Designed miniproteins, single chains. Designs and how they scored, part 102

Each design is a single chain, and the fold is of that chain. pLDDT is the mean over its residues in the fold that is shown.

## One batch from the design tools (miniprotein)

Design m3540
Fold by ESMFold2-Fast:
Structure m3540 (fold): chain A 89 residues (1-89)
Amino acid sequence: MLTEETKKLIEKVKEEAEKLYKEIKELLKEVPNPEALKKAQEAIDTLNRTVNELLNGINTKSNQDYIKGLTEPLKILKKILEELKEKKK
């Protein structure tokens, strides 16, 4: 079973990812990029799936795969947001 501290950390990661995804969508309204939108959607979907699996106690993957399922989508979202901000300049 996940500790309350671990659940709070997972929820915080989800909140950060959702915030990044919202910022990406707002920038894409001004600078359309279908590839960036698709990558951002895939990243948020992967993160939400990983979060839901962890919160529901589904343990079908290694601990390393769960860490990657949380950290890699966040890195992708941050990179997309940074690249879109640079193109707007």
Scores: mean pLDDT 76

Design m3541
Fold by ESMFold2-Fast:
Structure m3541 (fold): chain A 75 residues (1-75)
Amino acid sequence: DNLRQVVEDGLRRLEEALPKVKEAAEKGDGETVSKELREAGFSPETVEKAKKDPKEGVKYLEEAIEQLRAKLEEL
């Protein structure tokens, strides 16, 4: 069950980051949003977009969480 465990670990990290990213986005703090997404393993392009538009950073993180949840359902 290595694949399931990797997906579960990834999902947990994203879920832990979500409250911080939401709070930073509400404050317009693109630096914190970009840092959290970078640490969560998002691409440099996505991180740059999130830095310029912190609310899009929240959307990217929520989409990633939804994708990982769907993947767990398939496993």
Scores: mean pLDDT 82

Design m3542
Fold by ESMFold2-Fast:
Structure m3542 (fold): chain A 106 residues (1-106)
Amino acid sequence: SMAEIEEKKKAIVEAAEKIAYLMGYYKGIYDVLNSEEVREELLKKGKEAAEKLKPLLEKASAAYEALPPEEQAEAEKEAAKAAEEALKKGYEEGKEEAKKLLEEKK
């Protein structure tokens, strides 16, 4: 049904947004703090985030494979746009979080 197609497309977009947001967020923190300790913590958190996102990625992959080719192409376009916006949002929020962490140090 059309509702099932839209649900599958939504799952693909959500997975792309969450990945892009986290990538932006940790890059924003890294760019402000720029330290070796932050790199090690980012690698650890990136690995933990990847493990937590694995079920979401598997669901998105299954949804993509179940879509007709025309709907796959549309889902890819929507996911790419959503990911770009999420990456930018994550980056700015990550930078602001890093600034707060610096202000808490006396």
Scores: mean pLDDT 82

Design m3543
Fold by ESMFold2-Fast:
Structure m3543 (fold): chain A 96 residues (1-96)
Amino acid sequence: EKVKENMTEQEKIDLLTQVNKKAREILQEEADAGNEKAKEIVDYLTNGKKPTSITKEEIDKLMEEARKRAVEELGLSDDEIKYLNELVKKAKEFLK
């Protein structure tokens, strides 16, 4: 039961990076399928084009949905999902 002690901060960052990369790929697939809001997010992430018709709340929601799908598609273990949830919780606490 020392799995948390053996997982380095670098490994946690790598996991978050992998999930974010897959979430971006999912957003690109949604954009290609005709989701105009997903296209604006992809254009922002790829070309730095500011979203004009999408709110910050909608961006956050679409990113969260894409990350959830990324976790499922990558087949992450329960331990990896637990660490990812801890990182998200800490990020929300830091933004307070």
Scores: mean pLDDT 72

Design m3544
Fold by ESMFold2-Fast:
Structure m3544 (fold): chain A 91 residues (1-91)
Amino acid sequence: MTGAPSPDDAYAFGRSVAGLNSPTMRTVLRNTARALAEQGADESLLALARGILDSGHPYAPENAEIIRLVALEQGHEDLAREIEELIRRHR
């Protein structure tokens, strides 16, 4: 439809994918994160990471790390640091 991806939609998606444990599915998550970063949807990318971590799933930190690395690769250094802090705070 219209507009950028909402942070609420990204958060809900993050919660749904927090348990990903296969390389193939983690590649899908990485591609989704890359698309958000390329669009400059920093709030949605941050919400995606928060949704993953808030799930409490055992694989959540590993999946949130994928989002952090994508932010870093796309030049969003400040966003990558924010996600790193979320991962640390979750522990």
Scores: mean pLDDT 80

Design m3545
Fold by ESMFold2-Fast:
Formats: sequence, C-alpha cells, structure tokens
Structure m3545 (fold): chain A 88 residues (1-88)
Amino acid sequence: VTPSPQTMDLIRQGSYYYMQGDYDRSIQLYDQAISIDPNSHLAWTMRGDSYYQQGNYRQSQSDYQRSLSINPNDSYARSNLDQTQSNL
C-alpha cells in the first residue's frame, strides 16, 4: 500500500533534518509518520537510520526489524540491520 500524502510529507521533512544532522528532530517526524501509518516500512527504516547515527543501536535494530516485517525484500534495511547487530 502506498503511504498517505501526510505520511510521505513527514518522511520527507524527517529526511531533511537527518541530512542536517538533526537526528532528534528527524526521529520526532518519523514518530509522527509511524503513528499515522504504522505499515510504512520506509518510516521505520528512516527512524532506524536516525537512531543508528545517535549510537542507539538497540532501537535502530528494533526499527529495522519492524521495517523488514512489513517489507522483507528491503535489502537496504537488511544490510543496516546486520551492521547495527554487529555493534551490539
């Protein structure tokens, strides 16, 4: 299912703050995206990336696992999950 326009806008805004290194702000925006559409595997993956950049590897691992439960063919999330697990 394609994410709602609101969910995609929140992901876009979160990605903007992620690129600026503002991981706290990106996580807040991805949290909002997930609350609106908990089946958005992309929102889970992007929040996982933000937690990884903060060194919160356990939350990053959890978010990538959730993303993969929704979209098991996401090679990006799989690769990043493996890297996150190696840091635990």
Scores: mean pLDDT 85

Design m3546
Fold by ESMFold2-Fast:
Formats: sequence, C-alpha cells, structure tokens
Structure m3546 (fold): chain A 111 residues (1-111)
Amino acid sequence: SMMLEKLERLMDELKRKARQLSDTLTEEDLAALKEAASRVFMTVEEITRFGDKETLEKAVHMLESLKSFLEKYYTFLSTLDTPNAKAAAKYLGKAVDTVKHFIAKLKEKIK
C-alpha cells in the first residue's frame, strides 16, 4: 500500500527527530518534532478514512511500535531539567495519547 509506505517513511523521520533530542535541544528542534508528528497523524487519518481492513491492521502494528518508541523518549526527556526538554516531554505525552486514540479508532473499524 502506498499509504503504508508513506506512513513508514514519515514515522522513520519522526523517530530520527526524536533520537536527536538532548538536554541542549532548541525551540527549532521542538518545532521540527511537532511538524514530523503532524505529518504522521495526518497520514494515519487518511489511512483511517480510506484504508481497507488489511491496511488498517498493518497500521495498528506500526502505531503500536511508534507508541512504544515515543513512550521511551517521553521517559528520557522527563528526566531532563531544561525548559525546552520539559516542553518536548509535555508534547511527546500528548503525541502518545494521540497515537493511543488512533490505535483504538482503527481497532474499532477492523471489527
């Protein structure tokens, strides 16, 4: 599926941006993380609307992987005591919740 290939590419970009985060992260780093996550979520919404059952099932597995990855970085950033790291942790917490909501929505559509 072209939509799944796009999702994988965008998720890999988001993961790359998250891996670059440290206690010296800038406002530009946080903005780039938010932009990458937004592109992932827009693609998940498209998959939710137009994907067949097999595409939705594969998207669930991909999002479960993404959730675990983002939870790891949320935990890491939550140990840091800089304003930008605190802002990034707060954002990643919201992003994890968004991923959880998409997983639940996709699972309901698969039934």
Scores: mean pLDDT 88

Design m3547
Fold by ESMFold2-Fast:
Structure m3547 (fold): chain A 83 residues (1-83)
Amino acid sequence: LLAREEELIERARSLPEARREAVLARTSAAALARAEEAAALSEAELEALGAELVEEAEEVLEEVSKLSDEEAAALAAEVRAAA
């Protein structure tokens, strides 16, 4: 898990500003929603939830990498408005 998180962070940091903003907005919204659920979970369930969030973040990063800068900025704005 930690190794995957470190790789994900490194990849995100290498992205152009607009794409980094889109990834951050979407992953932050997902993390916040799951954090509320996480308050009731056991330590083992929290570890499983962490793995799911990393997988989702990897998927978002892959998706955002295929977008134009304009599309990425629009996605970030939409996700923040929805959250």
Scores: mean pLDDT 66

Design m3548
Fold by ESMFold2-Fast:
Structure m3548 (fold): chain A 69 residues (1-69)
Amino acid sequence: SMQQQLENNIFASEVGAKEYQRLLAQGHSRETAQKAALVSSNATIDALEQGKSKEEAEEIGRKAALETA
């Protein structure tokens, strides 16, 4: 549903924002953190669309951010 897509997008955005703040706190540049956060959000959305849980999707997003940074 449209509502589920919006909820998934909001969750993925929150995961990306969390990774952005984490990478900045670890000393990464703003540019690197922003790119990693975007990759994280996209990976989280893809995982949710594949039927994965929010917990699994967040972990996939976090791993994608780490691999990008």
Scores: mean pLDDT 88

Design m3549
Fold by ESMFold2-Fast:
Structure m3549 (fold): chain A 60 residues (1-60)
Amino acid sequence: AMAARLAARRAELEKQADLFLESVKKNIDWTEEQFKKFEEYVKKLLDSHLAREAAALAAT
């Protein structure tokens, strides 16, 4: 089903983003503010990518 595919894709990309953020947090001494700004940036990129994929799938 299309909804299941979109959910799986979102979950996969969110998981990859979380692993990346955990790695960056672990390897760099961040202040809470610095890490929040970086996390927000990564999430914005992810949301933009997923929005484009969802729009393409909905348009088919």
Scores: mean pLDDT 75

Design m3550
Fold by ESMFold2-Fast:
Structure m3550 (fold): chain A 106 residues (1-106)
Amino acid sequence: MSVVEIFENSIKAVMGLNIESLEKYLEQLLGKKVTLPEDASYRELLLKLLEAVRQWAEQNASKAPELSQRLLELVDRAEANLDSSPAVLDELLDEILEVLRQIEES
């Protein structure tokens, strides 16, 4: 599964509050076990997804340093905008997906 597909499936898992599926996708993204609280909220799951994207960006910093820095900036902006309008958050998640694609293709 590509990193883009992992991220798209992770967003679907967050929206569906599917904790087990999100754990599986985050494990595929990071190459390590991820355990999430059984009663995690939408907000908590979204924050865990953003934390995983941050860790993935750091793991790929040597491969694509400029794109990895942009990805970290977008993650920071998404975390700052969790309580903003859904449209703002959706645009930031779309930008994250595009940068993930560019790093994978690098």
Scores: mean pLDDT 87

Design m3551
Fold by ESMFold2-Fast:
Structure m3551 (fold): chain A 92 residues (1-92)
Amino acid sequence: MRGEELRKRLEKLMEEAKKAYKEAVEAIEKGDEEKFKEKLKELERIAEEVERIRREAERLGDREAALEAELALGVIALMIGVLKWLYRKTFG
């Protein structure tokens, strides 16, 4: 199906994002500032890859895949926002 490969790639990136988020939260709990910054940067990299998928889906006219990628970007943005808030409370 059109965009099936893009959706599978998006799903894999969202699994990576969830893992990075969990590891970032665990780093905060352990007081590991360096590990936290590493995982936050990984989430930002994942967001850039999801945005590339969104643009490719739009270029292909796959509105469904483009919308799924846009929603995924929203979730990752919320994850990053929460992590930045936790960082300020713990290390700021």
Scores: mean pLDDT 85

Design m3552
Fold by ESMFold2-Fast:
Structure m3552 (fold): chain A 79 residues (1-79)
Amino acid sequence: MTEEDKFEEMYEKIMKELEEEKAKSEHKKLVELAEEYYKTMYEMYKKGAPQSEIERKREEFQERAEEELRRLNLEDVLD
């Protein structure tokens, strides 16, 4: 088993767990964002994208996650 084979197995396991979590979670948008994040990271690693591009994409997802968390905190006050 190569590191790439291990990464693919881990990716499939994570995506399956996220799909199950999405069905049960009250915060479906956060789970969907996590799914999109892992899928994007997997595709970038598989393509051999440079670390700088991977880090930039991680920062983009971090900002999106922070915006969604802020929205949920506001909705908790209103509901």
Scores: mean pLDDT 72

Design m3553
Fold by ESMFold2-Fast:
Structure m3553 (fold): chain A 91 residues (1-91)
Amino acid sequence: AAAPVISDLTVEQIAPDRARIAWRAAGDDFIMARFWRQAAGQAPQFIGFDRARAGHIDIAVRPGRQYRFWPQAIMLGGRALSAPLTLTVAP
């Protein structure tokens, strides 16, 4: 069977130094979502996790930077990565 996919994934800038990631996860065996961030030329960075099936987290960003974000769903039966979203932070 296909692994659950995190849906309704959005990222938006909410302050000069903060962005919000919002999500919805499907699947009865869902445990948590783990979140990753990568700036251009940098290694991927783990930024946090949440056990809620739907919600949001607020994350630190730097003005003028471009970031990629992607969640990883953790389930009793496995793991699934969602496609990354890109945010260009206003200067």
Scores: mean pLDDT 78

Design m3554
Fold by ESMFold2-Fast:
Structure m3554 (fold): chain A 87 residues (1-87)
Amino acid sequence: SKMDKARRIVKELEEFLDRVRERILAETDPNRAQKLFEEANERFREASRKITTVLGSEATMEDTIEMFRLIAEMTDLWILVRQLERS
């Protein structure tokens, strides 16, 4: 389903951001840390675009509830990206 596709995108992004966070925390060069943050931000933007495309404009009540959960998950990932910027 389109929800399954959207959830896969979110999961892939979450796994990617977890790896990037670990790399940033281990990074001693601020220029390399900045590049990792920029990569994380770009991947977040790409995932957001893909999710918007997959979900489209048509939704059932069940899809709407799942979309609210997806928005919450994406909000958590956005907060994580902002935290990487501050690391």
Scores: mean pLDDT 72

Design m3555
Fold by ESMFold2-Fast:
Structure m3555 (fold): chain A 74 residues (1-74)
Amino acid sequence: MSEKDIEAEALDVHGRALMAIAKKLEDKEEAIELYRKAIELYEEAVKLSENEELKKRSEEAVEEAREKLEELEE
C-alpha cells in the first residue's frame, strides 16, 4: 500500500465515522452537514487512491452518502 493509499484509507475511515454519527442524529441540519463532510472525505479518498479496490469502495461510499443526503434534503 502506497503512502497515498494509506492517506486515502484514513479519509475513507473518517468519512464512515461521520456517516455513522449522522445516522444517529435527531437534528436534521447537523446530519446534513455531516453527510456533506463525509462526501468530501470520500471524494478526496477517491482522488488519492492508487489501489483500484480502495477507489471503488470510496466511490460506492460517495453514492451511499449522496443518497442519504438527498433523503434528508427532500
Scores: mean pLDDT 82

Design m3556
Fold by ESMFold2-Fast:
Structure m3556 (fold): chain A 64 residues (1-64)
Amino acid sequence: MYPGYLAEVVKDYTAKSPKELSLKKGEKVVVLGFPDENHWGVVSATTGKSGLVPKEYIKIIGYA
């Protein structure tokens, strides 16, 4: 696995498309990529599920 960023969810997010991931405030995610300027590709550390999330809903806290 390439090194990713460790991030924390700052606000509950509900997926708006099949490509997006629903997340709860306080969950940890690993950022895997930046597919566009408004979305980040992430994996939930809690569930192992992956998907896109708007960048404003997560905060990078370190390296994974």
Scores: mean pLDDT 77

Design m3557
Fold by ESMFold2-Fast:
Structure m3557 (fold): chain A 82 residues (1-82)
Amino acid sequence: MAAKAAALAEKQALTGSKEENEKLIDEIKEGGLEAVKKGDKESAKAMVEAALAVSKALEEKGWFDLAKRAREAAEEIRKAME
């Protein structure tokens, strides 16, 4: 369920270090692109929502460069679904 994945990712972003957040963004991107390859549109959409939730959490922390990376991950997953 997309809402649960986004909530978990937001919590991890808020409590994690910069290095942990870089890894989280990479894992979300990889998972989202893998879901697209499998034709799992629901999981792909969940990863887009998770990446956007991470971006929001990182902006709240003032980590704007990482927040941008999270938004770019969401965009790449969306583009791959097209």
Scores: mean pLDDT 82

Design m3558
Fold by ESMFold2-Fast:
Structure m3558 (fold): chain A 59 residues (1-59)
Amino acid sequence: SMELRRKGIELLRKGLEYSSRGDWDLSQKLMSEGIRLLRESGMSDQEIFDIAVRIANEI
């Protein structure tokens, strides 16, 4: 669903932001939840990876 994709992307972005700050525990929790929502929305692992790379380049 579009809602799952939106929430998944938001959590993935927050997780990557916390990773850039060195907060690995919170980063892992947020990234895991974001990836879970994106998979439930029907995204492939490759599509999720491509989005994560795009977000990381924006941070």
Scores: mean pLDDT 87

Design m3559
Fold by ESMFold2-Fast:
Structure m3559 (fold): chain A 82 residues (1-82)
Amino acid sequence: EKLAKMIESRVNMAVNLGLMGNLKEAESLLQLAVDLAKRNNLIHHLKAALLEGVDRVRSADVSPILKEKVISLLHAALEEAE
């Protein structure tokens, strides 16, 4: 329960930071979420949070270039989660 919420929180914070242009900190938070999910067999929670994050980015009122960069980070995390 607590770990699943931490994964979701980290992904949500990463999306928010990415949309603000803080791509390096967003990437770091995504890596922490991936690592936590892998160690605790919570990959399904990670994938759900990442897919929700992609939808949030697509709906955000930011530049297309920034959307592409944030979506790329989320897709990289999804691929690492395999």
Scores: mean pLDDT 86

Design m3560
Fold by ESMFold2-Fast:
Formats: sequence, structure tokens, C-alpha cells
Structure m3560 (fold): chain A 75 residues (1-75)
Amino acid sequence: MEIVEELRKIAEELEKLGFKTEANALRQIADDVEKGEITDEDILTLERVLQAVRENPKVPDEIVERLESILEKLK
């Protein structure tokens, strides 16, 4: 599924930028999406990741926009 692949790609990019905790959170959400078992806690976790990356100028706006698009599709 394209959302799963995109989440895993963003996780890899965030890990390279030093956001290992956020990267691991996105990988867990990707696994839950792939299983069709997405939870309200996964949505909250994704919102927390998005807040953290928005506040850091090292994260490109394109990554923020991609995460926002995924969040809207999962709601």
C-alpha cells in the first residue's frame, strides 16, 4: 500500500536527521496500517510526530506536508 511505503520512507529520512524516536513511531504506524489495524492511539502518535517535526527547522517542509497528507487520509 502506498501509505505504508511512504510512512517507511519518511521514517528513514527522519532517522537520518536524528529523529530516531519519531522514525520508530512512524514504522509502528506503518505496520498497523499494513495489517488494517490502525487505532486512535496511532492517530494521536502521528499528530505528536507531526508537531515535533514542525517545530524543528532541520526538517524540510516537504516531509511535514507528506505527513499532513497521510494524517488526513487515515482520519
Scores: mean pLDDT 84

Design m3561
Fold by ESMFold2-Fast:
Structure m3561 (fold): chain A 119 residues (1-119)
Amino acid sequence: NKENCIINVLQEIYNFVQNPENAEILNKLNPIPGYIPGQPFDTVTYAVFIQKLLVTLDLKSEDLDHYINLAQNRDNLHNYVAQKLSNSNLSGNDAFERLNKAKLLPVNLSQKLAKCLDN
């Protein structure tokens, strides 16, 4: 199931940015507004990151407050993003190229997300 594939990868992304060292690396490569040095991504920083993810993939973006409100329940945010990606005509190759060019994710997570879209 495409949505479940995406939800599982989003959970891996969330777990990745809960490590402060990984959060710092991602912020250095693609600066995230509201990022706090030495901290994992908090709810607001993660919401900003998810908005940047959707913008990078050229999907219709809502206001930041929408993502912050969804991110109060991570499952709601992940379900929203998975539905948006599943309903897109975005190919895995296009997704990977955009994410890799933006340096938004480590290559392995960009590849996993792209692979979900190849159905």
Scores: mean pLDDT 89

Design m3562
Fold by ESMFold2-Fast:
Structure m3562 (fold): chain A 76 residues (1-76)
Amino acid sequence: MSRLEKVKEEVEKALREVYEEAKRNNWSVEEFIDRAERVVMGIYLRNADSLTPEELQELGRFAKEKIEEYVKELEE
């Protein structure tokens, strides 16, 4: 598995955990987005030196799409 694929898997797992916590605690969409973006930013910063600029763009796009998917599920 490539570095980018491993980091994408880390983002997917982290966002799933944030989503599950949001559902358990009845968070607003805004609270979920704030927590999710903070978690993604941490992952992004930890991997900035190990990924190419193109891989970082792809990671950002992937994370944004996953957050948007979970937002839709929270809004039902």
Scores: mean pLDDT 83

Design m3563
Fold by ESMFold2-Fast:
Structure m3563 (fold): chain A 82 residues (1-82)
Amino acid sequence: MEEEKKIKELIERLEKYFKEKGLGDDELYLAKKILEKIVEILGVESLSIEEFFEMILKLLDKAKEEGLNEEELEKEIEKYLK
């Protein structure tokens, strides 16, 4: 399977999942950014969909609790995945 297609599927499933949970536009934007960064570092085939979502939720919760902006969140993702 092509990596690009797999990334697109992950993003679409993420948007659907988080919309069903009632997340706002800001949370959806950050969740997509988190997913993109995780895939960039680990690769799209590195984790299951459930593992991606668990990691995204954990990082999103941290961003919300600490008031992290996009740049600060990127640094936290890199630190978490080292």
Scores: mean pLDDT 76

Design m3564
Fold by ESMFold2-Fast:
Structure m3564 (fold): chain A 98 residues (1-98)
Amino acid sequence: MAEKLREEAEKLIKELEPYVRPEDAERIRKLEEEGDIQGLVSLAVAYEIRYIATGSKEDLASAGYAYAAAAKVYAEKGELKEAEEFIKLAKKLKKRVE
């Protein structure tokens, strides 16, 4: 179960990466590698706020990417309900970017 959610989160990360600025992807990946869920969620919310201000699809994609990264970390920790919730949120944002 956790493996499937991790794979789904990794797929979302890969699919969103082309829409994310390289420097934003690097920042998000660093937080993911550190397992910093609080940092990832805070950064995702910051990108959503920027999108509201700018209309930039790159900011929306960065929010989705950060939520997908948080979902991956949750799945790795066995927090399956939280992983599913953030996967759902990342998918919703990805659909709006495409």
Scores: mean pLDDT 87

Design m3565
Fold by ESMFold2-Fast:
Structure m3565 (fold): chain A 148 residues (1-148)
Amino acid sequence: SDEELRRQARRVSEETARVALETVKAALELVKLAADKDKELAYKAALIAGRSAAIASGMATLDPSVKPIAEEVEKIFEETLDILKKVDAKKGEEVENFYNSKKLDYSDLAGSASKDPQKALDLATEWLNEVKKMLEEVKKKLEEIKSS
């Protein structure tokens, strides 16, 4: 039923926002470790943080109850961006532009999907898989930099 699909979409949106929070926290740790050693790794970590924040913002459009988590994710992303800007202002600007563009695109996509229970569930599920993949990538890079 539509009610079951909406409930399922809400559950997946909440899970997606929580995984995005874990991802952005891990990305912040990676940027702090990489900032003075590997600027390309810091840049890639900041892009992951920005995409995670954009997804969390999109999830808040699908389910307003996740807005507090999305706001926490955005604050951690802003800390990540500030660190990158101090070591490479141009890469920092590129990440900021990427985040602003993705936040708008994902808000529009989530707004459209919210009108259809199946599309909302499909989008939330797709974004959950994306943030889980990003979390595993960041964890792997954290293990690599700590062992170097």
Scores: mean pLDDT 90

Design m3566
Fold by ESMFold2-Fast:
Structure m3566 (fold): chain A 72 residues (1-72)
Amino acid sequence: SDAAVDALLAVLEDASEPEWRRQVAAGVLLLGLSMGVLSLDDAHVARLRALLADESVPAALREDVAAILGMV
C-alpha cells in the first residue's frame, strides 16, 4: 500500500535512525517491489532520487536506493 511505502521511506530518510534499521527498510521496500506487493508513485521516486543525490547517506544505503530505482 502507499502507506506502507511512505512508512518505509520515512525510516530510510531518517538520519537519526540506526543504519541497520534504514538498511532493513530499504531491503523490505526492494523485496516488496520485486514481489509486486508494493508500488512507487512519482512522489516516492522523487524522494528516492533525493536520497541517491545525498552524499551524507552511507554509500551502501545509496546502492540499495539505486537498486530500488532500477525496479521502476
Scores: mean pLDDT 86

Design m3567
Fold by ESMFold2-Fast:
Structure m3567 (fold): chain A 65 residues (1-65)
Amino acid sequence: LPPPRLEGTLEGRFPSGGTARVDLVWDADRFELLGTEWRPADQAERDQFDANLAYLREQERRARA
C-alpha cells in the first residue's frame, strides 16, 4: 500500500478539563482516523470531539478549494 497523506492533527480541550489529540490521515480516495488520544468521561464529550473533527475536515476542504 502507498503511504497515506497526513492532512492534520487535531488537539482540543473540553470545558470539563479533558484534552484530546487525534491523527488524521487522508488518502486520495478516502479519509481515515489512525489514532486518537483522549479521555472522554461521557459520550457527550465524545460527541463534541467528533463534531470538532468534522468541522476541521470542512475547514481543510475550504482551504484547498
Scores: mean pLDDT 60

Design m3568
Fold by ESMFold2-Fast:
Structure m3568 (fold): chain A 70 residues (1-70)
Amino acid sequence: SKEEMMEEFKKRVEELIKELEDQGHLDLAEQVRDASKTFLADVASRDYSREEVQSRLDRIEAWARQRVAA
């Protein structure tokens, strides 16, 4: 369901945020949180597929990883 999909998205984002905070990347953790809130608000006004949500999560993770490496 959409609710289950959103719950899973939130849990995976929370795991990424915790990992970034544990590594001392507090500013990146806040940016990930903000990006996730923006996406969840967008999902509330539009129908997204499971694949689209997964793709967006993968992009958030990749973006954060790249910023850590920079």
Scores: mean pLDDT 80

Design m3569
Fold by ESMFold2-Fast:
Structure m3569 (fold): chain A 81 residues (1-81)
Amino acid sequence: MSKEEEDEIDKVVDEVMRKLFVEDPERFEAFLQEMATASPEERIALWREVMAELGVPEEKIEKVAEAMRERHERLAELAAS
């Protein structure tokens, strides 16, 4: 993944978190609680749900989910080495 793609993904994540915190702090708190107890796959699913709820286009949701999955797989490969 290019640095430009990673920067764009991080920007989307930051915008989603900021919007959720400002518009629905109760939902934001619930999201953080779910994330703390979720598996890596469940965290990706929770991110997809929140992004869709906030109106993020499906193609951007897919890009963010792919990046999260790739980062998880990379860490798993390092742990297995």
Scores: mean pLDDT 75

Design m3570
Fold by ESMFold2-Fast:
Structure m3570 (fold): chain A 68 residues (1-68)
Amino acid sequence: GKLEAVSPTTVRFAPAKEVKIVSTGVVLKVGSTAEIDGYKVKVVDETTIETESPAGARVLHGQEIEEV
């Protein structure tokens, strides 16, 4: 699957408790925070990531993911 930016600071994905960004190996799990290319992101639920800035959402958009 892929991460899709749906607003300036919101990114959606297919429902999963944990996903890995294939290019970076970063694992995202519900309720966790992570840093991707220097941008802070929070996984708020099984379909939604919120970013601190629009630049974070742009960096995530189109990234390949796989369920862990």
Scores: mean pLDDT 84

Design m3571
Fold by ESMFold2-Fast:
Structure m3571 (fold): chain A 47 residues (1-47)
Amino acid sequence: GASLILTGLASTMRVWKQSSTPELQVYADKSYAYFEEQRKKVEESLS
């Protein structure tokens, strides 16, 4: 479900940040921001 996907994405972001070059870290940050935005919308929907 969505919870498992979000958990996997968080793990992926950590791996990318840890072993990525500066260029790849930019992509990780952009992806993280996007997923954070989506997660916030889900929270607002539940609230």
Scores: mean pLDDT 70

Design m3572
Fold by ESMFold2-Fast:
Structure m3572 (fold): chain A 70 residues (1-70)
Amino acid sequence: KLALARVIIADAERRLKAAFPDQPDFVQRTVDEIRKKVLELLEKGKSVTEIYEEAQRIVDRALAEARAAA
């Protein structure tokens, strides 16, 4: 599970970096949020699918928030 969690976090980081190349602080903050949530869900015994879906929800929320703030 830990190896899959790292892949999920890395995928989210790549998506955020591609969307926000000029906002490294925003990307880092969002990746840290995703990492904390992924580890929390792993500790609670949630499925890989559920963990992936939550990580993607955070990415999608961040994308929507940044567009609204611009």
Scores: mean pLDDT 78

Design m3573
Fold by ESMFold2-Fast:
Structure m3573 (fold): chain A 81 residues (1-81)
Amino acid sequence: KEKADELAEQARKALENGDIDTAYELAVQALEIDPSNEKAREVLWEVGQKAAEAGKLDLSIRLLGHLIRAVGDELEKSGFV
């Protein structure tokens, strides 16, 4: 249980830092150790909310990130910058 609490706390810190993926992974690991861990469930619920809010934003950010990286890579390879 203590290890699950530690993972849940790390998950919350990741969530506070905006690392949704890391927060999700750590919270899931905590629940695998202690399925009744309230902190981990709270983090998962918040991750769920953020993921739902970012359902389009996450896709848009991922798509925009792909475009920005592709343009940046093209500019680098073409010697434009």
Scores: mean pLDDT 67

